# Ledger of designs, part 89: designed miniproteins, single chains, continued (5)

Each design is a single chain, and the fold is of that chain. pLDDT is the mean over its residues in the fold that is shown.

## One batch from the design tools (miniprotein)

Design m19295
Fold by ESMFold2-Fast:
Structure m19295 (fold): chain A 99 residues (1-99)
Amino acid sequence: SAEEIEAQKKKEEELRKKDFQLREKVGIIEAYYKRTLDPKEYLAKVKEVWDMYNNRTPANIAELEKLAQESKERLDAIRKQEAVKKKIEEQMKELLKLG
């Protein structure tokens, strides 16, 4: 029926969205590792993450979600520190222009 075709398309779209969301989480982990690890450690850790993505056991999905959340929080903290440092540097430059 048309209703069954619609339901199947909706299910396929939901699976596609879940895959995209998991890929975004992998991207966050990679971004964090790229900023914090040396190139050799980065390659090893990224391989482990992609191995978990390619073998989607419940344990691997839970680990990826945990790593992504931790990586996001760490990246947000780094960005906040960089923003504060930049603001201080801009304020110091402004003070030097006035003195």
Scores: mean pLDDT 85

Design m19296
Fold by ESMFold2-Fast:
Order: C-alpha cells, then structure tokens, then sequence
Structure m19296 (fold): chain A 72 residues (1-72)
C-alpha cells in the first residue's frame, strides 16, 4: 500500500506540473492496481524525460487526485 501511494503521489506531481496526459495517468493507475509498480514507474519516467506539455492537464490532475483519495 505505501509503495502504491508513493507512486500515485509521483503521478499527481507530474500531472500538476502539466507533463503527463490523462491517458498516461489512467495507464499508470491501472498498472499500480495490477501491482505492476515497475510498469507504472516506466510511464512516469517516459513522461518526465519527454517534458512535453500535457494536452489535458486539468483532467490528468483530477484523475490522479481521485485515485489517491480512493486509496487513502
């Protein structure tokens, strides 16, 4: 649980920075729910390295925030 929360907080921070799409946030959340924390970290790393502005930053933040609230 603590490792899942840590990864989801990283996703939320990246979403707040406007560097991850809503689709990639949903993919990372799916991987966390499946227990594939390495897969989720790869999604995060790809978004971080590209540094491309998110096309849907507000939606990405909302999705990430809801996932954290459901697990806390």
Amino acid sequence: LEEQLFVLREVLRLAEAGLISAADVERAIELVKQGDLEGARRVIRSAYFSRIPSPDAAAAVEIARRALEELE
Scores: mean pLDDT 80

Design m19297
Fold by ESMFold2-Fast:
Structure m19297 (fold): chain A 111 residues (1-111)
Amino acid sequence: AAAPPTVTLDREEVRSGETARVTVSQDGPYLIRVEVVRADAPVRVELRKNGQLLTEPQVLRPGDVVGAGVDAKAGDTFEVRVELLQPGRAELRITVTGDGGTASARLRVEA
């Protein structure tokens, strides 16, 4: 089996409407999931790779998940754009699943 993937965020906190970048450490097919752990307001999430949408933008509430399957090379970066639809704070869990297992990181959002 492959080694577990690692997930690296370029930032741990974003303002509403900003993008966090997720970097993968190894080649392979991945499932990227974004879960709303906590939010004061509905959260719009967009997932992109090289500017291309991986799925339709979703409006999520606490407990909701959006995900996309994607092929990647080591060092590839995915973009998670997050927008709070009303003032407040949110916490997201970004999970990357590959052949070797699963890794996750937390992203905080403020509006």
Scores: mean pLDDT 82

Design m19298
Fold by ESMFold2-Fast:
Structure m19298 (fold): chain A 92 residues (1-92)
Amino acid sequence: MTAEERLELLKEAIRLELAGTDLERARRLLAEALGIPVSVISNMSDRERAVLATGEAIREIGKLLAEELLKRIEEKGGSEAGREQVELTLKN
């Protein structure tokens, strides 16, 4: 499972838990995203599930966001005024 796929599962699981709907589906999605059996997720307290889901979501979102931000900063600087013709000429 890719980081992007895992993030999507985590986002959906959190969304369902926050909405208070389809909690069984939320647990299943969380279990799949974390690679932990549904039975283990179900045996956790509400506090433990909330902490685990939030922590993992922050990690995955943080990774994806940092990667996207770095890409945007580099691309923006290079594609706009940041990439000067002089620099390109020196590289040639």
Scores: mean pLDDT 67

Design m19299
Fold by ESMFold2-Fast:
Structure m19299 (fold): chain A 86 residues (1-86)
Amino acid sequence: SKEEEARKLIGEAGRALMEGDFDKAIEYVKKALEVDPDNPEAYLLLAMVYYRKGDFEKALEYARKALEIDPDHPAVRALLEEIESR
């Protein structure tokens, strides 16, 4: 399914993020969004990538996008609160 393909790509993006390969993480997230454009986990991962890069404005933008899709996502809400408190 689209959801399974997106989940696999998001998993690869998360691994790239943990390895510090931000460009590869963004590449996998973009592929996930091509398959499932309304996936909140994809936008959460973009927010985490930009937060790790120190781009807090983009991190905030993508975290808000994830909340628009899933307003009750605990991980997105926690990240948004962390970004806004800085």
Scores: mean pLDDT 85

Design m19300
Fold by ESMFold2-Fast:
Structure m19300 (fold): chain A 87 residues (1-87)
Amino acid sequence: MSRREQLLAVLEETAARLKEAWPELAEEIDAMLERIKAYLDANPDASAEEFRTLVEIMLQEVAEKTGDYETVRELRAWMRERVDAIE
């Protein structure tokens, strides 16, 4: 699997976990996911740090909408570990 495919898999799994926790935000999460995918499609050389920043913005917006900073913090830690395992 390519680095890009691994990053996209982490992004999609993160979005899926967010939608499982907050199904009421599914449309907003899908919109954020599509914006990030569009950015990555336009920027195939995007770094893992740029990817992480985009996903962090999505996680922060969900935390602010839900007020559930603890669940988002745990998901953020999981996401960062997965991204850090990718070269």
Scores: mean pLDDT 81

Design m19301
Fold by ESMFold2-Fast:
Structure m19301 (fold): chain A 73 residues (1-73)
Amino acid sequence: AMSERVAEAIAPLVAELERVKEEEGTDNWADAWLLLLTKDYGLTVEEVKNMTPEEFTALSEKRLADKLAELAA
C-alpha cells in the first residue's frame, strides 16, 4: 500500500534523524531537520536560519514531495 511504502521510505530518514539527535546531544527534531536540509541542498545553517517561514516550509515540502514521487514511480 502507498502508506506502507511511505513509512518504509522515511524509515532511513527517521533513523538518520535519531543518529543526528544522539550525535549533537539533543532531542530537538527541528535542529536535526535543519542539519539534513543544509546537507541535502548544500546550504549553510546560517542561510537556512535566515529563510522566511514560507521559504523554509516550501523547501521542506519539496524534499518530502520528491521522496513521495520517487516511491510512486
Scores: mean pLDDT 65

Design m19302
Fold by ESMFold2-Fast:
Structure m19302 (fold): chain A 64 residues (1-64)
Amino acid sequence: HMEELKEEADRILEDAKKAIKENKPVSQIVGLILRLLGLAIESEDPEVRKYFEEKIKEALKLAK
């Protein structure tokens, strides 16, 4: 269960990296980041929330 959520976060981050490299519209990149935020907010497990928080930080650093 937790591993599936972590895998989804990793997939979204990879999609965000690809979108940035391919110069996709900012709206598409923001949409992917917002999806990561949604997963973090909905997660009640502190370990899963921390994992998503780190992925969000990584995605934001790439977008800067």
Scores: mean pLDDT 71

Design m19303
Fold by ESMFold2-Fast:
Structure m19303 (fold): chain A 64 residues (1-64)
Amino acid sequence: MEEMKKRIEKLKKKAEELLDSAPALAQGAIRYTELAERYLEKGFIEVAKELIKAAEDLIKQAEA
């Protein structure tokens, strides 16, 4: 759980850095990190993992 929380926090910070260059993709990534946090709090670990992956994919697109 703690490792996933740190991963979500790192992704959210990275997405915030991308808001100026790719606002739509960055906001999408932030939204997925917020959903992942909520699902982790509810114990839906597999859903949270999928949301983390979606956020990572959006960040990669924003960096490209």
Scores: mean pLDDT 82

Design m19304
Fold by ESMFold2-Fast:
Structure m19304 (fold): chain A 70 residues (1-70)
Amino acid sequence: SMADKLKKLKEEFEKLLEELIRKKEEENLSDEEVKELGKEMMKRLLALAEELGVPEEVRNDIKEQLENMI
């Protein structure tokens, strides 16, 4: 179902976000490095959405939401 696909995306997002926060704290990353990691995180989430068969319209909405967070 679409709900199951969105749940998987949310779980991966939370995992990637935790890793980003950990790396920022442990490796003392610059704002530019954090921004680049955030962009890579977005690319991975969108790739997963495509792999899961999420429609392009929904993937574009997710992309816009993520771009507003970065």
Scores: mean pLDDT 80

Design m19305
Fold by ESMFold2-Fast:
Structure m19305 (fold): chain A 72 residues (1-72)
Amino acid sequence: SSLKKELLRLIGEIIRKIGEILDLEAQIRRLEAAGGPDAAARIAALRAEIARLREEIRRLLARIDELDKKLG
């Protein structure tokens, strides 16, 4: 069904965004370990990107919930 295809697409988007967050968190850990004059600013930028991705995941989860309600 088209609804199952859309659900799988949304799940795929969430998985990709989680992977991106994990990569960004790994970058933050490396910057925290390395230090340097630009480290704080770069970490702040990466944390802002993680916050954006988390908000996008929340919106995708809301879309999944709406699709689930159409099945019940």
Scores: mean pLDDT 88

Design m19306
Fold by ESMFold2-Fast:
Structure m19306 (fold): chain A 77 residues (1-77)
Amino acid sequence: MVEELLKKGKEAFKNKDYQTAKKYFTEAIKRAEELGEKSIEAYNLLSQTYLRLGDVEEAKEYYDKALEIAKEIVKAY
């Protein structure tokens, strides 16, 4: 379940185990896509995880994806 994967990823991130956090957040994105869902939280957390790993280009890519999804969801005007 997406929520369980996000929880495990957040626990790993809190413990500074960024490789494990990356794994769980990546799986959360895949699971959400399989369910036809968009997980802004998973994209945002994966972006932060890449930044902690020094992968700035990947961090930017996932941050931009999170922003794109957020704009689609909160675009009410």
Scores: mean pLDDT 82

Design m19307
Fold by ESMFold2-Fast:
Structure m19307 (fold): chain A 59 residues (1-59)
Amino acid sequence: MELTPEQREVAERAVAEALARHADPLEATRAAMGEVRRAVPDGTVALLRYTRELVEERT
């Protein structure tokens, strides 16, 4: 599934902010996914999966 550039930027920003605030990967994932759901309420499963994968890649 292809994400829009705007959706990717939202996920990247949410992950960066979550990792800055949470050292624990599980807490960072929860915070980033929560922010993505808030910013993109109609977000697809693909966007949430991308957000989780991005946290895993950066931790």
Scores: mean pLDDT 78

Design m19309
Fold by ESMFold2-Fast:
Structure m19309 (fold): chain A 60 residues (1-60)
Amino acid sequence: ISVEEAEEILRDFRSTKPSDETLRLIAERAGLSVGQLRNSLNGKGSDENKLRVAEAILRM
């Protein structure tokens, strides 16, 4: 997937107001800390981290 597609997935996911438990599971699958996951969801952090989070969401 592209970075633009990843950012769209992250925005949609954030709008669902995921639980703290869901955030922990996604962070674990992405190989990131919850803090790094939150940075990606807020449009911050690296493009690589955004792609990892988006891929983890799609694998749910």
Scores: mean pLDDT 81

Design m19310
Fold by ESMFold2-Fast:
Structure m19310 (fold): chain A 64 residues (1-64)
Amino acid sequence: MADELAAEAEKFRDELEKNYDISNPKAREAIFLYNEAINAARRGDVERAKELLEQAKKLYEEMK
């Protein structure tokens, strides 16, 4: 599960970087949240990884 959360966060981070410039403050924040989710998942902190991933997804949806 942790590996799958990290993979999901990486996928959405890469998609966000492809579609939005890092000069966009919301894109920058979402990218940082995805990176934090990846790090939390790799540490085995599954609950924090889910929380951070949800926050990043919400921010990404607000940009659309």
Scores: mean pLDDT 79

Design m19311
Fold by ESMFold2-Fast:
Structure m19311 (fold): chain A 68 residues (1-68)
Amino acid sequence: SSMKEKLLEEKKEEMERIGVRAVVLRELDAAQAEMDRIIAEAKKIDEEIAKELTKLRDKILSSVQRAL
């Protein structure tokens, strides 16, 4: 059933471009904003912890961007 295989491939591409990719990008923006908020709060208490959290944020963001 080549028609079922084509529909599955089209749906997978659609999910990646419209569903999965769009959701991941939206959640990434939200996660970045939340990480930035946590880092800002941490910076008020411990500058060194805030620096380490900033490095972890950058590593996470780079990893997600590379996966997309």
Scores: mean pLDDT 77

Design m19312
Fold by ESMFold2-Fast:
Structure m19312 (fold): chain A 102 residues (1-102)
Amino acid sequence: SRRRKVEEELERLIERAAEAWRAGDYRALAEELVRIHRLILDSNLSFEEQEELLRRLGEALGVPVSVVRRLFRTILKMELLAVPEEERVETLAAMLREVAAA
């Protein structure tokens, strides 16, 4: 099933994101968040499926879902503005450093 493969890939990406966060590797975490966002778009997840994913990611990172939602809103905004991927990763890494310092 395509949905099962998407769920398995999302689980792997969430695990990698949590590992990067624990290691203080904010650039690696930013790269995993960009990959998760791309998978959401490519897999045409419903609003409910997206909200559940953000909740799971917040739980895995130990941050409020509102923080995760803000990060993904920023990713979407940068994509709509056609910001180059490297600049998106750098911007996200900076935001993640601020979240870690809060």
Scores: mean pLDDT 85

Design m19313
Fold by ESMFold2-Fast:
Structure m19313 (fold): chain A 71 residues (1-71)
Amino acid sequence: MSEKELEAEILLSLARMLLSVELLSEEPDPELLERAIELAERAIELAPDNEELVREAEEVIREARERLEAL
């Protein structure tokens, strides 16, 4: 695993954690949802050839955007 792939996996893990917390929240913080999107987008930039990581990151972005639109 390259340093870029490791960084991407860490960023994606953090994005997933933020999204999970905010999806369960009664008052989700739009700033934290936006941060989850930014972290997932950065993960894609670092490891664009990692199909599995890109797919998971795109799912995080989609779910976070859907939650923001529902606020």
Scores: mean pLDDT 83

Design m19314
Fold by ESMFold2-Fast:
Structure m19314 (fold): chain A 71 residues (1-71)
Amino acid sequence: MISEEELDAAVAILHAATLLAVARSQGNKELAEKYEKLIDELVEAWKAGNREKMEQAIEELRKLDEEFEKS
């Protein structure tokens, strides 16, 4: 069974990937590049098993979501 930590990471990655697809469909290249970088950070944190880095990346995702809402 997937751990709570792994599930949280997977949900964050799926969320970021979904918003990346939306940003690309809207032609917002700058926002799309920010989501791409954040997905890379989330994946690297997951591979490293670094919970603290994962939590930081999830917080960055939340801030980027606020930026998306304002764009």
Scores: mean pLDDT 78

Design m19315
Fold by ESMFold2-Fast:
Structure m19315 (fold): chain A 64 residues (1-64)
Amino acid sequence: MSELWDRIGQLFREGRDDPEVRRLVLEAAVYLQQARLSTDPEEKKRYLEKAEELVRRAEERLRE
């Protein structure tokens, strides 16, 4: 979780002028929040996987 939050923070700063990066980062942050609030381990894992995918996609877009 802390690693994903650090990556989200960096993407938010570096991708500020890219609306698609901002959208992906905000969506990833929502999924991380849902994972943190979830008490179901399966649901928590699914939210974390979705957040990781969105973060990775935002990182790929910035490295184009």
Scores: mean pLDDT 80

Design m19316
Fold by ESMFold2-Fast:
Parts: sequence; structure tokens; C-alpha cells
Structure m19316 (fold): chain A 60 residues (1-60)
Amino acid sequence: GFLELAEKAIEMLKKGASFSEIEAYLIGHGVNPSAARAAATAILLGFSAEEVAELLERLS
């Protein structure tokens, strides 16, 4: 679900993944490009996995 996807994306950032890598990961898992960009931005701003998952649900 979106929560698991958000948790994995946040873990990727913690391990040094770039914004583009996080965006590409989300798109590769069926997230539309606009939602992926918004979610990647939220992750960089320190949003929680739950907040990012809610954002993905609303924009997907």
C-alpha cells in the first residue's frame, strides 16, 4: 500500500538516494509523475510516512 511505499522511499533518502531516484522509485511503482514529485518533495521536507502515504492517496 501507499504507507509501505512511503516508508521505503524515506529509507532510500536516509541511505543517500537523490530526489530523482526517489521520484523514479515512486513512478516505477505506479505513482503518477505529479504525485511522485509532490511525495518526494514532502519526504525531503521531513514529512512522516503516514503524511506522505495520505498525500499519495489523495493525488493518485
Scores: mean pLDDT 88

Design m19317
Fold by ESMFold2-Fast:
Structure m19317 (fold): chain A 63 residues (1-63)
Amino acid sequence: HHHMEELKKRADEAYERAVALRGGPVEEVNAAIQEVIKAYGDAGLTNEGVAAALRIVGEHIAP
């Protein structure tokens, strides 16, 4: 079964959606970050999810 591949694909798609919110409202960005962490966690990739969240935060805070 490719169940883990599908979960990772959903997590990657959540990350791309969060990156697309760059410069958007803080509340939407925070919700997207939480979705990314949960999606990678569901795929068993907790460390990757945390790293992705930190990248999103960096992109939104960078000057």
Scores: mean pLDDT 76

Design m19318
Fold by ESMFold2-Fast:
Structure m19318 (fold): chain A 75 residues (1-75)
Amino acid sequence: MEKRLEAEILVALAEMIASIAELMKKNGASVEELKELLERARRLAEEVREIGSEEDIRRAEEAVRRIEEIVREAE
């Protein structure tokens, strides 16, 4: 139970970071600031991969992909 809840929280955090990254890009955030969010999301996705379900892993990886796209567009 504890690991399942932990995985759900980590996924939610990764998804929130992706939403924050999109908002920050729209408001003129630097590519360096966006890369910091990407690093945080990647770390969360790595943790989800160890303890999360297949769905949790896919959602976390999707959040990372969203931020990677945002960073590439900002470069």
Scores: mean pLDDT 85

Design m19319
Fold by ESMFold2-Fast:
Structure m19319 (fold): chain A 55 residues (1-55)
Amino acid sequence: VEEQLKDMREYLEKKSVEELEHALKIAEEVAKLPGKGGEVGKRAVELAKEILEKK
């Protein structure tokens, strides 16, 4: 999970604001899923929001 978050962070930091907003919307949909998938989605939402706040 930690390694996946690092790779996802690098990927998202390379994206434009518009691409990040789209990725955030997708991550919010994934976060609605039950189990491990939903947990990964929730973490992706927080990460995308953090990166957007820095831009």
Scores: mean pLDDT 75

Design m19320
Fold by ESMFold2-Fast:
Structure m19320 (fold): chain A 76 residues (1-76)
Amino acid sequence: LKESFERLVAPALELFEKGKEVKDPEERKRLGEEAIRKLEEVGELIERRLPESEEKKEYLEFIEKLKEEIRKALAA
C-alpha cells in the first residue's frame, strides 16, 4: 500500500521537481498546476477506495501538505 501510494504520487513529485529547475515563470506555473491536479486525482482515489483508517488519514494529510508547498512555491 505504501509503495502503491508512492507510485501514484511520483508523477506529481517529478513535475514539482522539474518546476524548481525551470527559470521561466510561465512554465514553472504550468508544471506546478499540473502537479496539483495530479495530487487532487490521487486524493480522490484514496477517498473513494480506502476504508477509514490512520493510513488513509496520513496519505490525505501528505497530499494536502504537498499541494500547499507547491502553491507557496508558485506564489513566490
Scores: mean pLDDT 79

Design m19321
Fold by ESMFold2-Fast:
Structure m19321 (fold): chain A 96 residues (1-96)
Amino acid sequence: MTLEKYTFLFSENISGEGGYITVNVNAEEKAILEAGRGVIDVLKRAHERGEKITISGKGAASVKGVLDANGIEYELTPEAQKAIAEAEEARRKYNR
């Protein structure tokens, strides 16, 4: 199957800022992502194929949490890295 690069909104943070995922998918997988159901199964299949999964946007912390819980590896944009670091720093201060 021909793969295409697809970016979609995965979640929003409490401020309404988006957390996005970019991944190479086939036409069937893209239709599943557009429907907004079975998203994690599609991401697991892409990860098992060795496809690069990229997280972007200021809502990235919630996206990271879901992918980590499902054992899916990813890369972060600089904006996503900063958003996650800020969220983890806040959590660290609360738990320490």
Scores: mean pLDDT 79

Design m19323
Fold by ESMFold2-Fast:
Structure m19323 (fold): chain A 90 residues (1-90)
Amino acid sequence: SRAEERRRAALEGARAAAEGDAAGDAAGATGGVLRAMGAVLDGSLAGDEEAARAAAEGAEEGARYAEELGAELGARGARAAARAGLEGKG
């Protein structure tokens, strides 16, 4: 479903942000955050609340993964992406 696709895309972006941050790759970390934000915003801007919410949940899952890696920038970025996307104005 579109919700499952958006959730997966947001999770993959958030994980990429976590791994980039943990590796000291600021550009990779930023790219991951932007990818997660894009997944949430895609659902939100399309008016698909289910897809937007699923993507936000994927980003939150990735933020928890980032915290386990000690990747605080990645975790903060993923959560910010989830919140901004749900408001449709990120």
Scores: mean pLDDT 77

Design m19324
Fold by ESMFold2-Fast:
Structure m19324 (fold): chain A 67 residues (1-67)
Amino acid sequence: MGDELAKQGIEEVRKASEIGPDEAEETGRRLAADLVRQGLHGAANKLMAEMDKIVEEEREKRKKLLS
């Protein structure tokens, strides 16, 4: 269950990253907070780790295109 929720959260973060890295980071933090409130700390940690990677990749891509 927690792993499935983390996977769904990661997909939401990836979708938000199409808008921007700040949107992806905000989405990931909100979803991870919801998982923590449910007692799913492992799933929250997994989501946050994948969020950080997605956000960094999007920021790097935008730096190359817009700077």
Scores: mean pLDDT 80

Design m19325
Fold by ESMFold2-Fast:
Structure m19325 (fold): chain A 89 residues (1-89)
Amino acid sequence: EREKVLRLIAETLRLIGLLLELELKPSEELLKRAFEVAERVAELAVELGLPELAIRLLEELLEQAEKLGDEELVEKLRKLIEELRKIAE
């Protein structure tokens, strides 16, 4: 599954970049963009048997969402992390 692996790498790098940007310049718009990328990373990671990678990145995004006070996104991220932990092992 070469295409899915390359997409996971690309989306993961994009998410890492967004997480670094959020650390330096927190914004609600950037947080929402990061969540969209995180959902794609989670889906690809599960398909490829790498849910632990997604969990780590989502935990970083959750911390940023909590700092910005986005309660709706915090709840969505917590649920996604919980589902991934059930799949991971």
Scores: mean pLDDT 83

Design m19326
Fold by ESMFold2-Fast:
Structure m19326 (fold): chain A 102 residues (1-102)
Amino acid sequence: MENDKKALLAARASVAGRLFWHALFAGDEETRDRYGKEINEIRKEAEKLGYKDDVDLAFVTFASPEYIVEKYKPSEETVKQIEELYAEGDAEIARIDARAAA
């Protein structure tokens, strides 16, 4: 469904945005640039679908999984994909923060 695509793009933007800012504040330029590139690709995909504003908002606000599910009301399959994406993102944030502390 269209809402599933919007929800996934918003979730990807939120996770990539949080990873970008954690890397930026950690001084991890390589990881920062990697996620900066990823958000640009997400924006291009969203623009083709007419969802650029939704993605831009998620990138800036770091929208929670709960917010995305409530706003877009995606399928249960898409909710599971969003939960997995955020769990992977949280694990990577922990790795970035650990490298900055070392």
Scores: mean pLDDT 81

Design m19327
Fold by ESMFold2-Fast:
Structure m19327 (fold): chain A 55 residues (1-55)
Amino acid sequence: MSEEAIKLANEATRALARGDYERAVELFEQALKIDPNLESAKLGLELARRALGRE
C-alpha cells in the first residue's frame, strides 16, 4: 500500500517538474487515497493545484 502510494507520488512529482500539472494532480490524489498521511503528496497536490490556476 504505502509503497504504491510512494510510486504514485514520485510519478506525480516528475509530472509536476515537467509542467504536467493536471497529471500531477491526478497522481497525487491517487497516492493520497492510498496513503492519506503522505506529506510529500499533500504538498505536491497543493502546489500542482496552484500551478494549474496559473497555467
Scores: mean pLDDT 80

Design m19328
Fold by ESMFold2-Fast:
Structure m19328 (fold): chain A 62 residues (1-62)
Amino acid sequence: SKKEIEEAAEKAKKRYLELAKELGVDAEVEVKVEGDNVIFTIKAAGEEGTVTIKGEQLLKAL
């Protein structure tokens, strides 16, 4: 369901931020759920990147 995808997206964001903090990296992550897609905008170490993942693929990865 969309709610499961949103929860998985927030969990993935939290895991990334925790890892970045442990590595001493300042990071910011924005998550957007659009239809079947989860879009992560990651800003870290002076760089910005966007990753788009299908919600179903994100659920399988967790």
Scores: mean pLDDT 79

Design m19329
Fold by ESMFold2-Fast:
Structure m19329 (fold): chain A 68 residues (1-68)
Amino acid sequence: GAAEELAAALAELEADPRVTPERVGDDTIVATHSGSVTSLTGLALRLIGDYPGLEVTVSGDTITISAR
């Protein structure tokens, strides 16, 4: 379910040294990316593909992930 996908996404982001993820509330992750725009875009597309129960939004160097 979405909560299980959110927990898996958080663990995946915590494993990436370019990403500083923070859990904001029960259903949202906000992650700051220190890499290139290409790396950020690739990460966002991967998350969208791997976790279809989650909503992924990109703004600047920040990815916001929430349960649908």
Scores: mean pLDDT 80

Design m19330
Fold by ESMFold2-Fast:
Structure m19330 (fold): chain A 96 residues (1-96)
Amino acid sequence: MSAEELLEKGREALKNGNYDEAIKYFQEAIEKGTGNLKAEAYLYLGIAYMNQGKIDEAIKYFEKAIEAVDESTFEGELLRALAEIYLGIAKIVKEK
């Protein structure tokens, strides 16, 4: 299974509330992917952890998503912006 297919399966699991399954698919996508695909997988992994109430893990993976983006690309800039927004939300949730 390609990194792209793993990312898609992870998103479907996330949509269905199967957070543990989503986490496994996103971790496999991270291992097989590079650049913006890896960044996107980190972003969704953070979202899955946030949905489980694991806020510290979510923060960690949103930070990894920001580090992994290719900022020379439009896609990378959009992924960075999304990761920064989710990071901000997770930090607010942690304080409340």
Scores: mean pLDDT 87

Design m19331
Fold by ESMFold2-Fast:
Structure m19331 (fold): chain A 70 residues (1-70)
Amino acid sequence: SELEKELARAEILLNMERIALDTYQFILEKSPGLSAEEKARLQADITRHQQRIAELESRINKLKEELEKE
């Protein structure tokens, strides 16, 4: 099923985005010597990944609902 393939792809992308988010949060937490500019850049990247995660979670939920209708 194409829906099953799309769900699998979305779940892989979600895991990748979560790894990226965890990595940026770890860098921010463990790097007290970061400049204000570097901290702002990391915070922007964190926000971007959080938004992508929310979008992917919404998409996955919709794909799961469509699969249940099959």
Scores: mean pLDDT 87

